Designed miniproteins, single chains. Designs and how they scored, part 23

Each design is a single chain, and the fold is of that chain. pLDDT is the mean over its residues in the fold that is shown.

## One batch from the design tools (miniprotein)

Design m818
Fold by ESMFold2-Fast:
Structure m818 (fold): chain A 89 residues (1-89)
Amino acid sequence: NKEKAEELYKKGLEALSNADFETAIKYYEEALSLDPNNYKAWLALGQAYYALGKYEEAIEYYKKALELNPENRLAEKNLEEAEKALKEK
């Protein structure tokens, strides 16, 4: 299951790199259904939602990534940017 989760996460990263955010989200959601402790997948899910302008969802997923890895500077920075974007929209 965790090996399958890692494969799905990597497919999500490939979709994200191609700006296919909806496909990336589907792969990350499937990866997280198999391994909900993958903080990188939560972070990447937040990034995909942020790219779609869905800041409320991005904030939720960045918080989940930080809950699993509180020292993740990228997740903290992305959370701050998403909260700022939500106020500015």
Scores: mean pLDDT 86

Design m819
Fold by ESMFold2-Fast:
Structure m819 (fold): chain A 61 residues (1-61)
Amino acid sequence: SEEELARELAEVLGISEEKARGYLDGAKTVGLDFVEHELRKLDLSEEQYRRALEILREAMR
């Protein structure tokens, strides 16, 4: 569910569920490229970045 994906994304990124939901909504309304650009600003590890993109892609199915 979207609720579950938001929780997983929040845990991966170390952010609130509200912010994670914002990224999920951004991916659906603006596109993955927009959210990918935002994630690059967060100075994430390679594993955090990869897992976040997996979650975002699953949310867009």
Scores: mean pLDDT 82

Design m820
Fold by ESMFold2-Fast:
Structure m820 (fold): chain A 66 residues (1-66)
Amino acid sequence: MEELQKKEEELKEKLKKLIEEKGIDDPETKEERKKLLEEGLELARKVAEEEGRLEEFERDLAEARA
């Protein structure tokens, strides 16, 4: 659990720094932002599963994509 939380925080920090420094639509960092976001979602899913909230997490993702 603790290791997943630390990795999630690191990915959030990296993504936040890229967006703040380069902008959310910067083409030079588009691929890196996508990879960080995907890794963050994977870690968030694992954290939700550990907390017994996986169903809620999947529902929230589906709603956000709608």
Scores: mean pLDDT 71

Design m821
Fold by ESMFold2-Fast:
Structure m821 (fold): chain A 112 residues (1-112)
Amino acid sequence: SPLELLERVRRLVGEAVDAFIEALPYIPPEKASRLARLLAEIGHEVDEALEAYRAGDWEKFREHVERALQLVDEALKEIDEVAKELGYYTPAMKRIRDLLEEIRRLLQELLA
């Protein structure tokens, strides 16, 4: 169900935040600030989508899911740029990337 998919996305966002905290020593401060903002906004849009779904507001639900997808794409680009500048992925950075790709997949499923 859409609710189960959203609850799964919410859990994965939490895991991505935990992985981000572990990766902080390896991320340049400016990039860390951008990634923190993107992860917070993804979590916010997912929470807004959950509220819209519970209220039966399908138009707002769709808008928040689409916004979350856009933010996930931006976060994926930022983590790839960090890895490119460092010349490698740390395990925590790789975990962030894998979690963001799974979040993207689930959000795309919600819009299908």
Scores: mean pLDDT 88

Design m822
Fold by ESMFold2-Fast:
Order: sequence, then structure tokens, then C-alpha cells
Structure m822 (fold): chain A 62 residues (1-62)
Amino acid sequence: HMEELIAEADRLDAEYVAAVKAGAPESYIQELRDRLDEVLAQILKHAVDVAIERNKKRVEEA
């Protein structure tokens, strides 16, 4: 679900900010960045898929 992905992105962003402020190892900070990027990519893909489906239904009903 989109809401679940957004919630996960928010958690990862908060953890990333906390890790940077605490001076965590670069490897850990990079892992958080990679995970956040992955979740954001899934959110974008879902939004695009929904837009495509809406366009198909509009054309089909025209």
C-alpha cells in the first residue's frame, strides 16, 4: 500500500538524520540512503502505474 511505503520512507529519513547527527559510520549512513532511495522508487513507480491505469480507463470509456 502507498501509505505503508510513505510511512517507511518517513522512518528511514528520520533514522538517516539521527545517524548523521550522531556521527555513525559512513557504511551505515549509505545503507540508510540506499533503503530510502529504494522505497522512494517504489512510491514513484506506484504513482506512475496508477496514472497509466486511470488514462486507460478514460480512453476505454470514451
Scores: mean pLDDT 78

Design m824
Fold by ESMFold2-Fast:
Structure m824 (fold): chain A 58 residues (1-58)
Amino acid sequence: DKHEEFAKYLANIVEDKKELISEEKKEEVIKNARELAKEKYGEEAAKLTEELIRKVLE
């Protein structure tokens, strides 16, 4: 599914940049990625993106 591929794509970018993301910036990163996914592929993509990025940033 295109929405699933896009969510994984965003999560991979965040994972690659994980060392550059401070605790204070985590929610901003999640919000921005969620909004981008929602704009392109709707609410299901947004939910999946948030879940995947939260796992990456744990």
Scores: mean pLDDT 82

Design m825
Fold by ESMFold2-Fast:
Structure m825 (fold): chain A 60 residues (1-60)
Amino acid sequence: SSMLEELLEKATRLARALLEAGVPEEVIIRYITKELSELVSEEEARRIAEEAVRRVLEEQ
């Protein structure tokens, strides 16, 4: 997989853990965006964070 696919997988696992812990969706997106913005553009980091949260919310 590409680096972006690996980042999305990691972001999805992190989003799942944070959602299970009761952290609000908006807080999770900001946190993941900040973490990923050191590796990719802020815009791409935000897209990955939003997609990660979306995937977890669609699981159950």
Scores: mean pLDDT 85

Design m826
Fold by ESMFold2-Fast:
Structure m826 (fold): chain A 55 residues (1-55)
Amino acid sequence: SLDDLLDELVALSESQGIKVDKERSRAQLNALAAQSPEAEAFLRALLRHEIAKLK
């Protein structure tokens, strides 16, 4: 889910010293995803891409 991808990205970011407001990010991400199926698909692809770059 988007929440699972966000949790993984937050964990990787925090391991590198980047502070993330997880609950605020989750709320914003879900609000954007609710705008259209295309927005949700884009956000899923973007989060997976960012996770891959941090690994």
Scores: mean pLDDT 79

Design m827
Fold by ESMFold2-Fast:
Structure m827 (fold): chain A 85 residues (1-85)
Amino acid sequence: KKYKAETSYGTFEITITSDTSAELTNLDTGEKATLTKVNDDTFVGYLKKEDIGVKITLDKEKGTGTLTLYDYKTGKVESAELEEV
């Protein structure tokens, strides 16, 4: 199952890989991060090259969610809507 979000950092694709993990891909740069499930709807990870923390929260029944990016270099926090693709 896949989700997509458009952000100022690029277009991100999220693939649910297991019950406890997902993969995040920046489609503009090709950078990937492994996301780890921390509760029923939330996964967290880190984009090492860009120094960005990642959080996703999914509504599995609606096929929607929120991507939150924590830019540790600038202190910026950005949120974008995730839509199932």
Scores: mean pLDDT 84

Design m828
Fold by ESMFold2-Fast:
Parts: sequence; C-alpha cells; structure tokens
Structure m828 (fold): chain A 70 residues (1-70)
Amino acid sequence: SKVLEEIKKLIEEGKKALEEGDWEKAEEIRKKIGDLYTENWENLSEEEKKEIKKLNDEFVEAYMEALEKE
C-alpha cells in the first residue's frame, strides 16, 4: 500500500539521519512515522501492520541505542 511504502521510506531516512548524527531530523521522522501509523491504523491490513511493526521496531531500537550512548 501507499502508507506502507511511505513508512518504509521514512524509516530508511530516519536510519540515515541517525548514522549522520542528525538527531533533530531522526526525531521528526520518528514522530511522522507514528502519526501516519496511528492515522491509518483502521485502514491497514494485519499483514501491513506486521511489516510496519517489524521495520519500525528496528528503527526504534537504533534510536534508543543512540540515545542511551549519549
């Protein structure tokens, strides 16, 4: 779906921002992912929700590890 594709792109951008040390950009991307997921929750299939959760969990893990090392 378009939502899945947008979230996947945002996760890749967020991971890149973390690698570049751009914390503000990574946080804005994290918020945008959450907003899109919440706004589209009722319209997402269970398969799409699982895919998004898997990808987002990877990004959140990287975000939390970066935060803890500071």
Scores: mean pLDDT 80

Design m829
Fold by ESMFold2-Fast:
Structure m829 (fold): chain A 60 residues (1-60)
Amino acid sequence: GREEAERALREAVKGGPAAVATAAWHLHRDEGVSREEILEAARRAGASEAELAAVEKALA
């Protein structure tokens, strides 16, 4: 759910853009979380501009 996505992305942010992109792709493809919810969760997790760009590219 949303809280699980936020927690996963909060941990991934510590690993930089590649880690955030990998977590986002897993949440979208394997758990069915929408692109919009993942981007919002990443912003709440404190993702940088580079990390947000990596998420958008991974989910395109």
Scores: mean pLDDT 81

Design m831
Fold by ESMFold2-Fast:
Structure m831 (fold): chain A 58 residues (1-58)
Amino acid sequence: AAAVIQALLAAGIRVTELRGDEGVAESALPGAEIRAVAEAAGATVTEVRGGTLRFRVP
């Protein structure tokens, strides 16, 4: 969990909501880049639409 959040913040991705293992984040980065950062950190990406990422942490 912490490693995913730290990776997102380090990439300039703003975590707007975190509820248990589920999170929402926003960024001006392309959706493919947002997804790549989240997945590389071990998150399961449930949705990427525009600047919004929905994800789960292990």
Scores: mean pLDDT 80

Design m832
Fold by ESMFold2-Fast:
Structure m832 (fold): chain A 62 residues (1-62)
Amino acid sequence: SSELRKLINRLIGLKLRKIGLELELENPSLSEEERRELEEEIKELEEEIKRIEEEIKKLEES
C-alpha cells in the first residue's frame, strides 16, 4: 500500500540520518557540548525509528 511505502521511505531516511550523525560523532574536534547535542539527536532518532518499525509491523499484519 502507499501508506506502507511512505513509512518504509521515512524509516530509510531516519536510519540514513542516524548513520550521518554517528559518523559526525567520530570527529575528534567536537566540543563536549556539540557531542552531547549529537548524542541527544541520535537518541531521538532511535525512538522515532522504533515507533515507525512498530507501525510497519502492524500494517504488514493487515
Scores: mean pLDDT 87

Design m833
Fold by ESMFold2-Fast:
Structure m833 (fold): chain A 73 residues (1-73)
Amino acid sequence: MEKIREILREAGLSEEEVERVVELVKEAIEAAKKGDESLAAAKLTAAALVAMAAGASSEAVLEVMNLALEAIK
C-alpha cells in the first residue's frame, strides 16, 4: 500500500484523496481473496475513477492498478 500512496502523492493528490483510493484498493484485494471477483473488479474500477477525478494522470492510475493486481496475484 505504501508504494500506491507514494505514486498518488507524486501525482498531486491530497492525503484525503490518497486514502480514498487506497481504501478502495484494499477493499478490492480483500474481495479478490474471498473469491468475489465481481466486487474486486468494481472496487478497482471505482479506485481508478476516483484517482482520475482527483487529477491523477493515466500513467499514475495504470501504475497503481498494476500494483493492486500484483497484490491480488
Scores: mean pLDDT 85

Design m834
Fold by ESMFold2-Fast:
Order: sequence, then structure tokens, then C-alpha cells
Structure m834 (fold): chain A 87 residues (1-87)
Amino acid sequence: SLAERMARAVEAALEAGATGVAVARPDGYIVFDAGASDKSIEAAQRMARETGQYALAVSGKDEELVERAARAAHEAAPEFAVVGVVE
């Protein structure tokens, strides 16, 4: 199901070291938030609206961690848009 794939993408990002994950529907509604900042929430909403897809914002302390976590999320559920946020 969509929910199971979403859960897999979120879990993959967190296991890869993401400090937060937000998930937005194409309409911008946030369906999931774990440790996400306002900046990450806004990034997920923007990406979802721009792509017309469900979008994950993956946050981390540095670019290398964010890239790793975003890649893990994308590999787990390639149908979702993914945006990285350095915080």
C-alpha cells in the first residue's frame, strides 16, 4: 500500500541518520512528521506542490548525511519526491 511504502521510505531515511523527516501530499497537507523543523515541513510542502507527488523532506546536520539519507529514502520508495534539508 502507499502507507507501507511511505513507512519504508521514512524508516530508510532515519536509519541512514536523518535527524527529521516530513511527508507532504501533493495538496501540501502534512501526513507525517518525525523531528522535522518548520524549514523541513515547508520544503516537503513546496516539493509536493511543484511535482504533484507525495514528497519527503529529509533533514540532517551536513550535506553528506542528507544526501545519504535522501538516497536511502529514494531507493526504498522511488515513486516519492525527496528533498534534502541541511540544519
Scores: mean pLDDT 86

Design m835
Fold by ESMFold2-Fast:
Structure m835 (fold): chain A 70 residues (1-70)
Amino acid sequence: SRDLIAGLIRQAIELLRAGDVDRAIQLLEFALGLTDDPEVRRLIQEAIRLLRQGDVDEAIQLLERALSRL
């Protein structure tokens, strides 16, 4: 399910670019439940934290790093 996790992260990034932070967080929390890769998990958790602080651009950078690992 690496393809499913990657799809969820890409969809979350699109939602963030559209300004839909709450839906993006929901998709990222779902992706966390599916991933066993500790670095991908760490990057998604840090991205969610940044999103809750309003740091959208930094969160997108971490999500793109998570995608590069998948």
Scores: mean pLDDT 90

Design m836
Fold by ESMFold2-Fast:
Structure m836 (fold): chain A 78 residues (1-78)
Amino acid sequence: SLKEEADRLFKEGQEAMEKGDFERAVELYTEAARKYLEAGDFKGSATAYRNAAIAYEKLGDKVKAFEYKSAADFLETL
C-alpha cells in the first residue's frame, strides 16, 4: 500500500540520517512525504517534510530547510 511504501521510505531516511548521508535522507524523506500525501496522511507527510528540512539544515541549505518546514506547518493545519 502507499502507506507501507511511505513508512519504508521514512525508515530508510532515518537510517541515512544516522549514517550522515543527508543528501540521501532528503531524497528518501521527500519521497515518503509524497507517498503519505497520496495516501491522504497529512500528518505523515508533514513529519516527513519536517525531517527533510532537518536534513537540509545539515547540508547547509537554509532556503530549502525553510521551504520544507513551511510545507510541513501548512499540512499540520489540514
Scores: mean pLDDT 91

Design m837
Fold by ESMFold2-Fast:
Structure m837 (fold): chain A 70 residues (1-70)
Amino acid sequence: MKFRLTPEEAELIAELLVELGYISEEQGKELKDWLIRNPVVTNAEIAELAGISPQMAARLIRLAKKLLAA
């Protein structure tokens, strides 16, 4: 599934992946920079970059969007 990310959503997704232990802090910084440059992304692309399932990637994207959708 395709998602459009804001820079704030990209940052939160990377932080959540680090906090949950899926990626290192250094990998999180690299992922954040990639997501900011690639704001239209699929859950499969994030899953490949973070080494997680596409289902988990979709869950984290939706969580980040809900937390920032004020």
Scores: mean pLDDT 83

Design m838
Fold by ESMFold2-Fast:
Structure m838 (fold): chain A 59 residues (1-59)
Amino acid sequence: MGEEIAWLRAAAAEVAARAKQSTPEERKKMLDHVGKAHQALLDGNFEEARKHAEEALAL
């Protein structure tokens, strides 16, 4: 559990850094995935949150 939250924090920081170097279209896609990851985290679904965060990092 603590490792999953730590990973999501690191992933969020990486997405934010990449978003600064991305096109507006890429940034929108990253934010859409981040929003879904955040919602999954609020629902207590860490597996789904991780999946969406990984999709954001893959852009």
Scores: mean pLDDT 76

Design m839
Fold by ESMFold2-Fast:
Structure m839 (fold): chain A 72 residues (1-72)
Amino acid sequence: MEKVERAIELLARAANESEDFDVVVSLTLAIMLLTVAKLSGDEKLGEEAIRRAAEIARKAGLDEVAEELEEL
């Protein structure tokens, strides 16, 4: 779950730095997905949530953020 917490922090930082409303919305949805995985306590769901969050970040044009998530 520590990787999930770090993923949430990374996405929250990216959302705070973005001025694009659509990007902020996409990152917030990814944070919600990670938060649900964290509340489940299931490490396997956590890893899957990180992979999905990385895909969301990449589709939003944040390739560097997606790469950092994939390296967790």
Scores: mean pLDDT 83

Design m840
Fold by ESMFold2-Fast:
Structure m840 (fold): chain A 85 residues (1-85)
Amino acid sequence: SKEELRKEGDELFDRAVQAYREGNWEEAAKLFKEALKKYAEAGDSRGVIAGLFLVHSLMVEAELRGDTEAAEALRKAYKEALKSI
């Protein structure tokens, strides 16, 4: 069960990284969020890395959208998350 969750998380994470590299921030955020859920259910600390990519993808999306308030909040969250690693 936990091993299946990790494999599902790995597949979702790999797809998320591909979307992230392509600059598809919305799809990347969606996939990183699903990977985070799978890793969290498995008790796998790789969920932390998925969470960092999620916050960064959401931050870039907010910046591109011109949502300055959301972008600043997400930038603060990203910096705080980096300190906890």
Scores: mean pLDDT 86

Design m841
Fold by ESMFold2-Fast:
Structure m841 (fold): chain A 68 residues (1-68)
Amino acid sequence: MSEEEIKELVKEALEALRAGDVERALELLQKAMEGASGELKHSLEQALASLRNGDVVAAEAGLVDALE
C-alpha cells in the first residue's frame, strides 16, 4: 500500500469521525495501519489509542496532523 493510499484511508477515517461514525473510522484506521510504517504508523497508533479511550477530539487532531 502506498503512502498516498494510506493518506486516502486516513482522510476517509477523519470524515467518518466528523460524521459520528466511530466504527467506520476504526475500520479505516486499522486498514491504513496494515500498510503504514515509520512516523505515519506511529501517528495512526496514537489516533487508534485515543479512539479506544473515547477521546474522539484527540484522535481527530492526530489524523489532521498526519494529513497536513
Scores: mean pLDDT 80

Design m842
Fold by ESMFold2-Fast:
Structure m842 (fold): chain A 73 residues (1-73)
Amino acid sequence: SEEKEKVKAEIDRYIDEIRALLPHLPAAEQAGFENAIDKIRAIVDDPNATLEDLELALEQARFLLRHARKLVA
C-alpha cells in the first residue's frame, strides 16, 4: 500500500542517518547498533509485514537515531 511504502521510506532514511553515525560511535556500542539495524531491516524487508509492524519499526528506528546522536559528541 502507499501508506506502507511511505513508512518504509521514512525507516530507510533513519537507518541511513544511523549508518552515517556508526563509525563515530564508541567501539563498544557499534555491534549493538548494527544488530538493532538488522532487526529493523528484517521487518522492512518482510513482504508480510503489516502497517502496524512497520510503524513499530519506525518508532524503533527513531529511538535508535536519537540514542546514536547522543553518543556522538
Scores: mean pLDDT 88

Design m843
Fold by ESMFold2-Fast:
Structure m843 (fold): chain A 62 residues (1-62)
Amino acid sequence: MTPEQAAELISREAGLSKEVVLEAIEMIRRGASREEVVEFLQKHGVSRELAEGVVDALLVLV
C-alpha cells in the first residue's frame, strides 16, 4: 500500500483531511513518537481514542 492509498483510506474512515493523514505518515517516517503523532491529530479535531487508532494503523501500514 502506498502512503497516498493509506491516507485516502484513513481520511475517509476517521473523518480527517487527506493532507493531515499524509503529514502524520511523514512524522512517523521522520521518527516521531506515537505520542507526538497522537497529539498532532488531536490538534486537528480528533479524539484521543480515534487518534490512537489512526496512529496504530499507520505504524502497521508504513
Scores: mean pLDDT 80

Design m844
Fold by ESMFold2-Fast:
Structure m844 (fold): chain A 66 residues (1-66)
Amino acid sequence: SREEAEKLAEEAEKRGLPVTVVVFDNTVIVGSELGDVGVRFASREEALAFAEELAKKYPNVKLIVL
């Protein structure tokens, strides 16, 4: 879920771990050493907006748009 993805990014940042956020079609995948969470959105626009919000909020996020 979106909440699980946000929590994963927050926990990884607190531990100083890198986070990779990948956008593929209308799906966002948040990955770290702690695990990965995929979130499917109704549109690619919503997926991109969510991924960009995570990248702005958490400095350890590497954003990859496919």
Scores: mean pLDDT 84

Design m845
Fold by ESMFold2-Fast:
Structure m845 (fold): chain A 56 residues (1-56)
Amino acid sequence: SMEEEREKQIKELENYLKENPDMDEKVKKAIELKIEALKNEDWDSFLEELKKLFPD
């Protein structure tokens, strides 16, 4: 189901953050924002915050 796929993506992204603590801070923040968007289904907020991290 779409719910199971979403839960799987969240878990994979959370595990990726745990295994890569020294990753680039902007990339880490982008991944955290994606996890929140997957949990809240608020993709508009995700895109606005992503623009702030990567303005160019």
Scores: mean pLDDT 82

Design m846
Fold by ESMFold2-Fast:
Structure m846 (fold): chain A 69 residues (1-69)
Amino acid sequence: SLAEEAIKRLQELADAGKSPGEIHRVAAEAGREILERSGNRRDPDVETAKELAKIGKAYLDALDKLEAR
């Protein structure tokens, strides 16, 4: 799914040592893409995609908090 691909990409960026800010920006862009594609289709998976994007954003927010400490 788009949400799973986005999360995997974010994990790869984190593993590559990208900055938390860059990872956060990519997460926001991925979430936007998921919403755009889901909105066009109105598939039953829309809510699942939103939930996964929300989880990904929460993960990045946690990383941002950790780096701020």
Scores: mean pLDDT 63

Design m847
Fold by ESMFold2-Fast:
Structure m847 (fold): chain A 67 residues (1-67)
Amino acid sequence: MKLSSEEVARLIAVLLHAVGVEIDYLMQGLSEEEARKKALEEAYRFADEILTNPEVRELVKKLLEKY
């Protein structure tokens, strides 16, 4: 499991997108639980779109579920 710089950049983009979506929902007045749930759902869709390596995609989903 060695990641190229391009794969690392896409991985970081997915994680930053999840954080951004979560913050946006929190600012709209959603609970922490609801905001996180929506952020995870959106991050999973984004990961499926931009991550071409299936092993990296599964790793990102596991990292997102950890929190």
Scores: mean pLDDT 77

Design m848
Fold by ESMFold2-Fast:
Structure m848 (fold): chain A 59 residues (1-59)
Amino acid sequence: MSEVDKAAFKDPEFKKYFEEGRKLGKQGKLEEAAEKFRKALEIAPDSLLARIGLKEATE
């Protein structure tokens, strides 16, 4: 995990939105997953994991 992502996961709001996005993505709820990853990116725009999650949910 990158230093940017390590810092992002110390924020409870970022962690919540990222985990919700990942869970929704695994359920095939891609639009809802994308919304959660966008929320996470509002908190930590440099998060590589959240950017990858959004890309996977939108492509």
Scores: mean pLDDT 80

Design m849
Fold by ESMFold2-Fast:
Structure m849 (fold): chain A 88 residues (1-88)
Amino acid sequence: MERAEELLEELREAARRVQAGDESAEEELKRLAQRVAAEVGRLALEEKAYERAAEVAEELAEILEEAGYLELAKQAREAAEYLRKLAE
């Protein structure tokens, strides 16, 4: 899960910059969030790695929530809950 880990690290850095008041980091954060969401989809749909996909989606939700993107964080949490049910 190298790609997901790298994207999450970049997303956390963008989130820290947004929290520090860097408005230019908002666009980067949104782009990285979309890339993480795409990787969650790849893990679930292509790899059938539902538990792993749920973990990545949960980390995405946490980062978005900390950055103040509450609606996007809610969507990521709902995706994680759905993926956890598929892993059962």
Scores: mean pLDDT 85

Design m850
Fold by ESMFold2-Fast:
Structure m850 (fold): chain A 79 residues (1-79)
Amino acid sequence: MVEVEREEKVDENVAVTTDLSPAPQPERTVTTTSVLPDEKVEEVDGKKVTTFEEYVYTAVQRGNRLDVYKTTVTTTVTE
């Protein structure tokens, strides 16, 4: 059987930039997903364990303020 575990962890690395614009701008949210090319394949107790990591960046602009959040998504597949 193949067991798949997925864990999402918000690193709460909030980068707050004030005074992005002197004028009020419409609120916008941009989400970007970056997949790391590094797959870690390890053998643990005769089982093949493959780990994938993805970074999801969410940027929310509120007026003159930009809040950026980084979420790390780890997927582990055990065969």
Scores: mean pLDDT 62

Design m851
Fold by ESMFold2-Fast:
Structure m851 (fold): chain A 59 residues (1-59)
Amino acid sequence: KELLVKRIADALGLSEEQVRAALKVLEENPEASPREIAERVKGLSEEQAKKIIEAYKEA
């Protein structure tokens, strides 16, 4: 889990805290849209949320 957080944060130029918060949303609702994740995580765009979803599914 922590390795995934670091890899996504480095790839997208995000903080580990932003990635961890987004992954928590996906754990609670695996079908969460990029917009829902971006609304729940401060400073995260929909495009960044979409890339986090893609990385999470591939992990």
Scores: mean pLDDT 78

Design m852
Fold by ESMFold2-Fast:
Structure m852 (fold): chain A 61 residues (1-61)
Amino acid sequence: MKAQIDADVDAAMRRIIVGVTNVAAKSGSIPQEEADRIRALLESGKPEDIAKARELIRAST
């Protein structure tokens, strides 16, 4: 039951991050290929994949 609330919050946060990543790709801050990778990692939901996505965003700046 608490896991369902946690899953809902996590899903909403991932959607926001994916949206921000797409905007960054369109502005040229991140290549489209990297944005696609970041999206796939965030959709995975694994802690290591989320950490990898965050590192890619940081490295691209």
Scores: mean pLDDT 70

Design m853
Fold by ESMFold2-Fast:
Structure m853 (fold): chain A 74 residues (1-74)
Amino acid sequence: SDEEQKAQLERAIARFQELVDKARAQAPEMAAEVEKLLEEVKKALEAGDIKEAWEKLHEAQEKLAEMGRALEAA
């Protein structure tokens, strides 16, 4: 349902924001890229475009994974 998908997206946005906040001091440029994608997810969600919201969330997840790998390598 749309309500379930919205709740999942909102929880994912909150979780990704926590991870970005935690990593910002060590990887400020990568953190900013993830935050930009999270803003795009929020805008798609506000517009009711659930498909676009999931697509942007997937892009944010990919960038977040890159950031995590970079921090582990440091």
Scores: mean pLDDT 85

Design m854
Fold by ESMFold2-Fast:
Structure m854 (fold): chain A 62 residues (1-62)
Amino acid sequence: MSEARGIATALSKQKLENVRRAAEDLVRAGRTELVRETAEILKEKGHYEQAEVLFEVVEEAE
């Protein structure tokens, strides 16, 4: 729970290209659910562009 929130805070300050790379690395490590949880938190906090990138990476992995 705190892990996804910490990642969301970090990614909210990153360029979208770096957000996508981080999400792809997490999915490759088998952490797809963490990426989904992080995307939901970003959306709740109004970081829609970052959230959208994470949702795209999750959809590509499924």
Scores: mean pLDDT 82

Design m855
Fold by ESMFold2-Fast:
Structure m855 (fold): chain A 82 residues (1-82)
Amino acid sequence: SKEEAEELIKKGEEYAKKGDYKKAGEYYEKAGKIYEKLGDLDKAIEAYEKAAEYYEKAGDKEKALEAEIKAGMLRIEKAVLG
């Protein structure tokens, strides 16, 4: 649901502002998955890129890499499909 993804983005922003980078990454990742399911590639890419950024700040290099790979795959999909 679009509304659920928007709420998750707001929570990610809130946790990022508080310095809870792990939770910020988790909320952005959840939003990215919903936008991906909805076919909103632009918002999914943005959410996964934010997830990667915050996982990196949290020191979770594995989750950061996973989110970066996901965003990269979606950017390729967007470029091919228009």
Scores: mean pLDDT 88

Design m856
Fold by ESMFold2-Fast:
Structure m856 (fold): chain A 69 residues (1-69)
Amino acid sequence: SSSLSPEELELLGALYYGEGLEAFKAGDYETAVRLFEKALRYFEQAGNEEAVARVREELEKAKRALEEK
């Protein structure tokens, strides 16, 4: 369980989501998956279902790219 505020959870989710996008653009799909999974956990804890849906879409895209390697 996280003791972080919802605002802190959303900020961390956004941070890891952004880093995941940069890793994906660089072709580092393993790192992108890891970072998107972190972002997803933070947004889930924050209760932000819209952000969860967005991150989940990018996570599935990164997982598919990783599986084709």
Scores: mean pLDDT 86

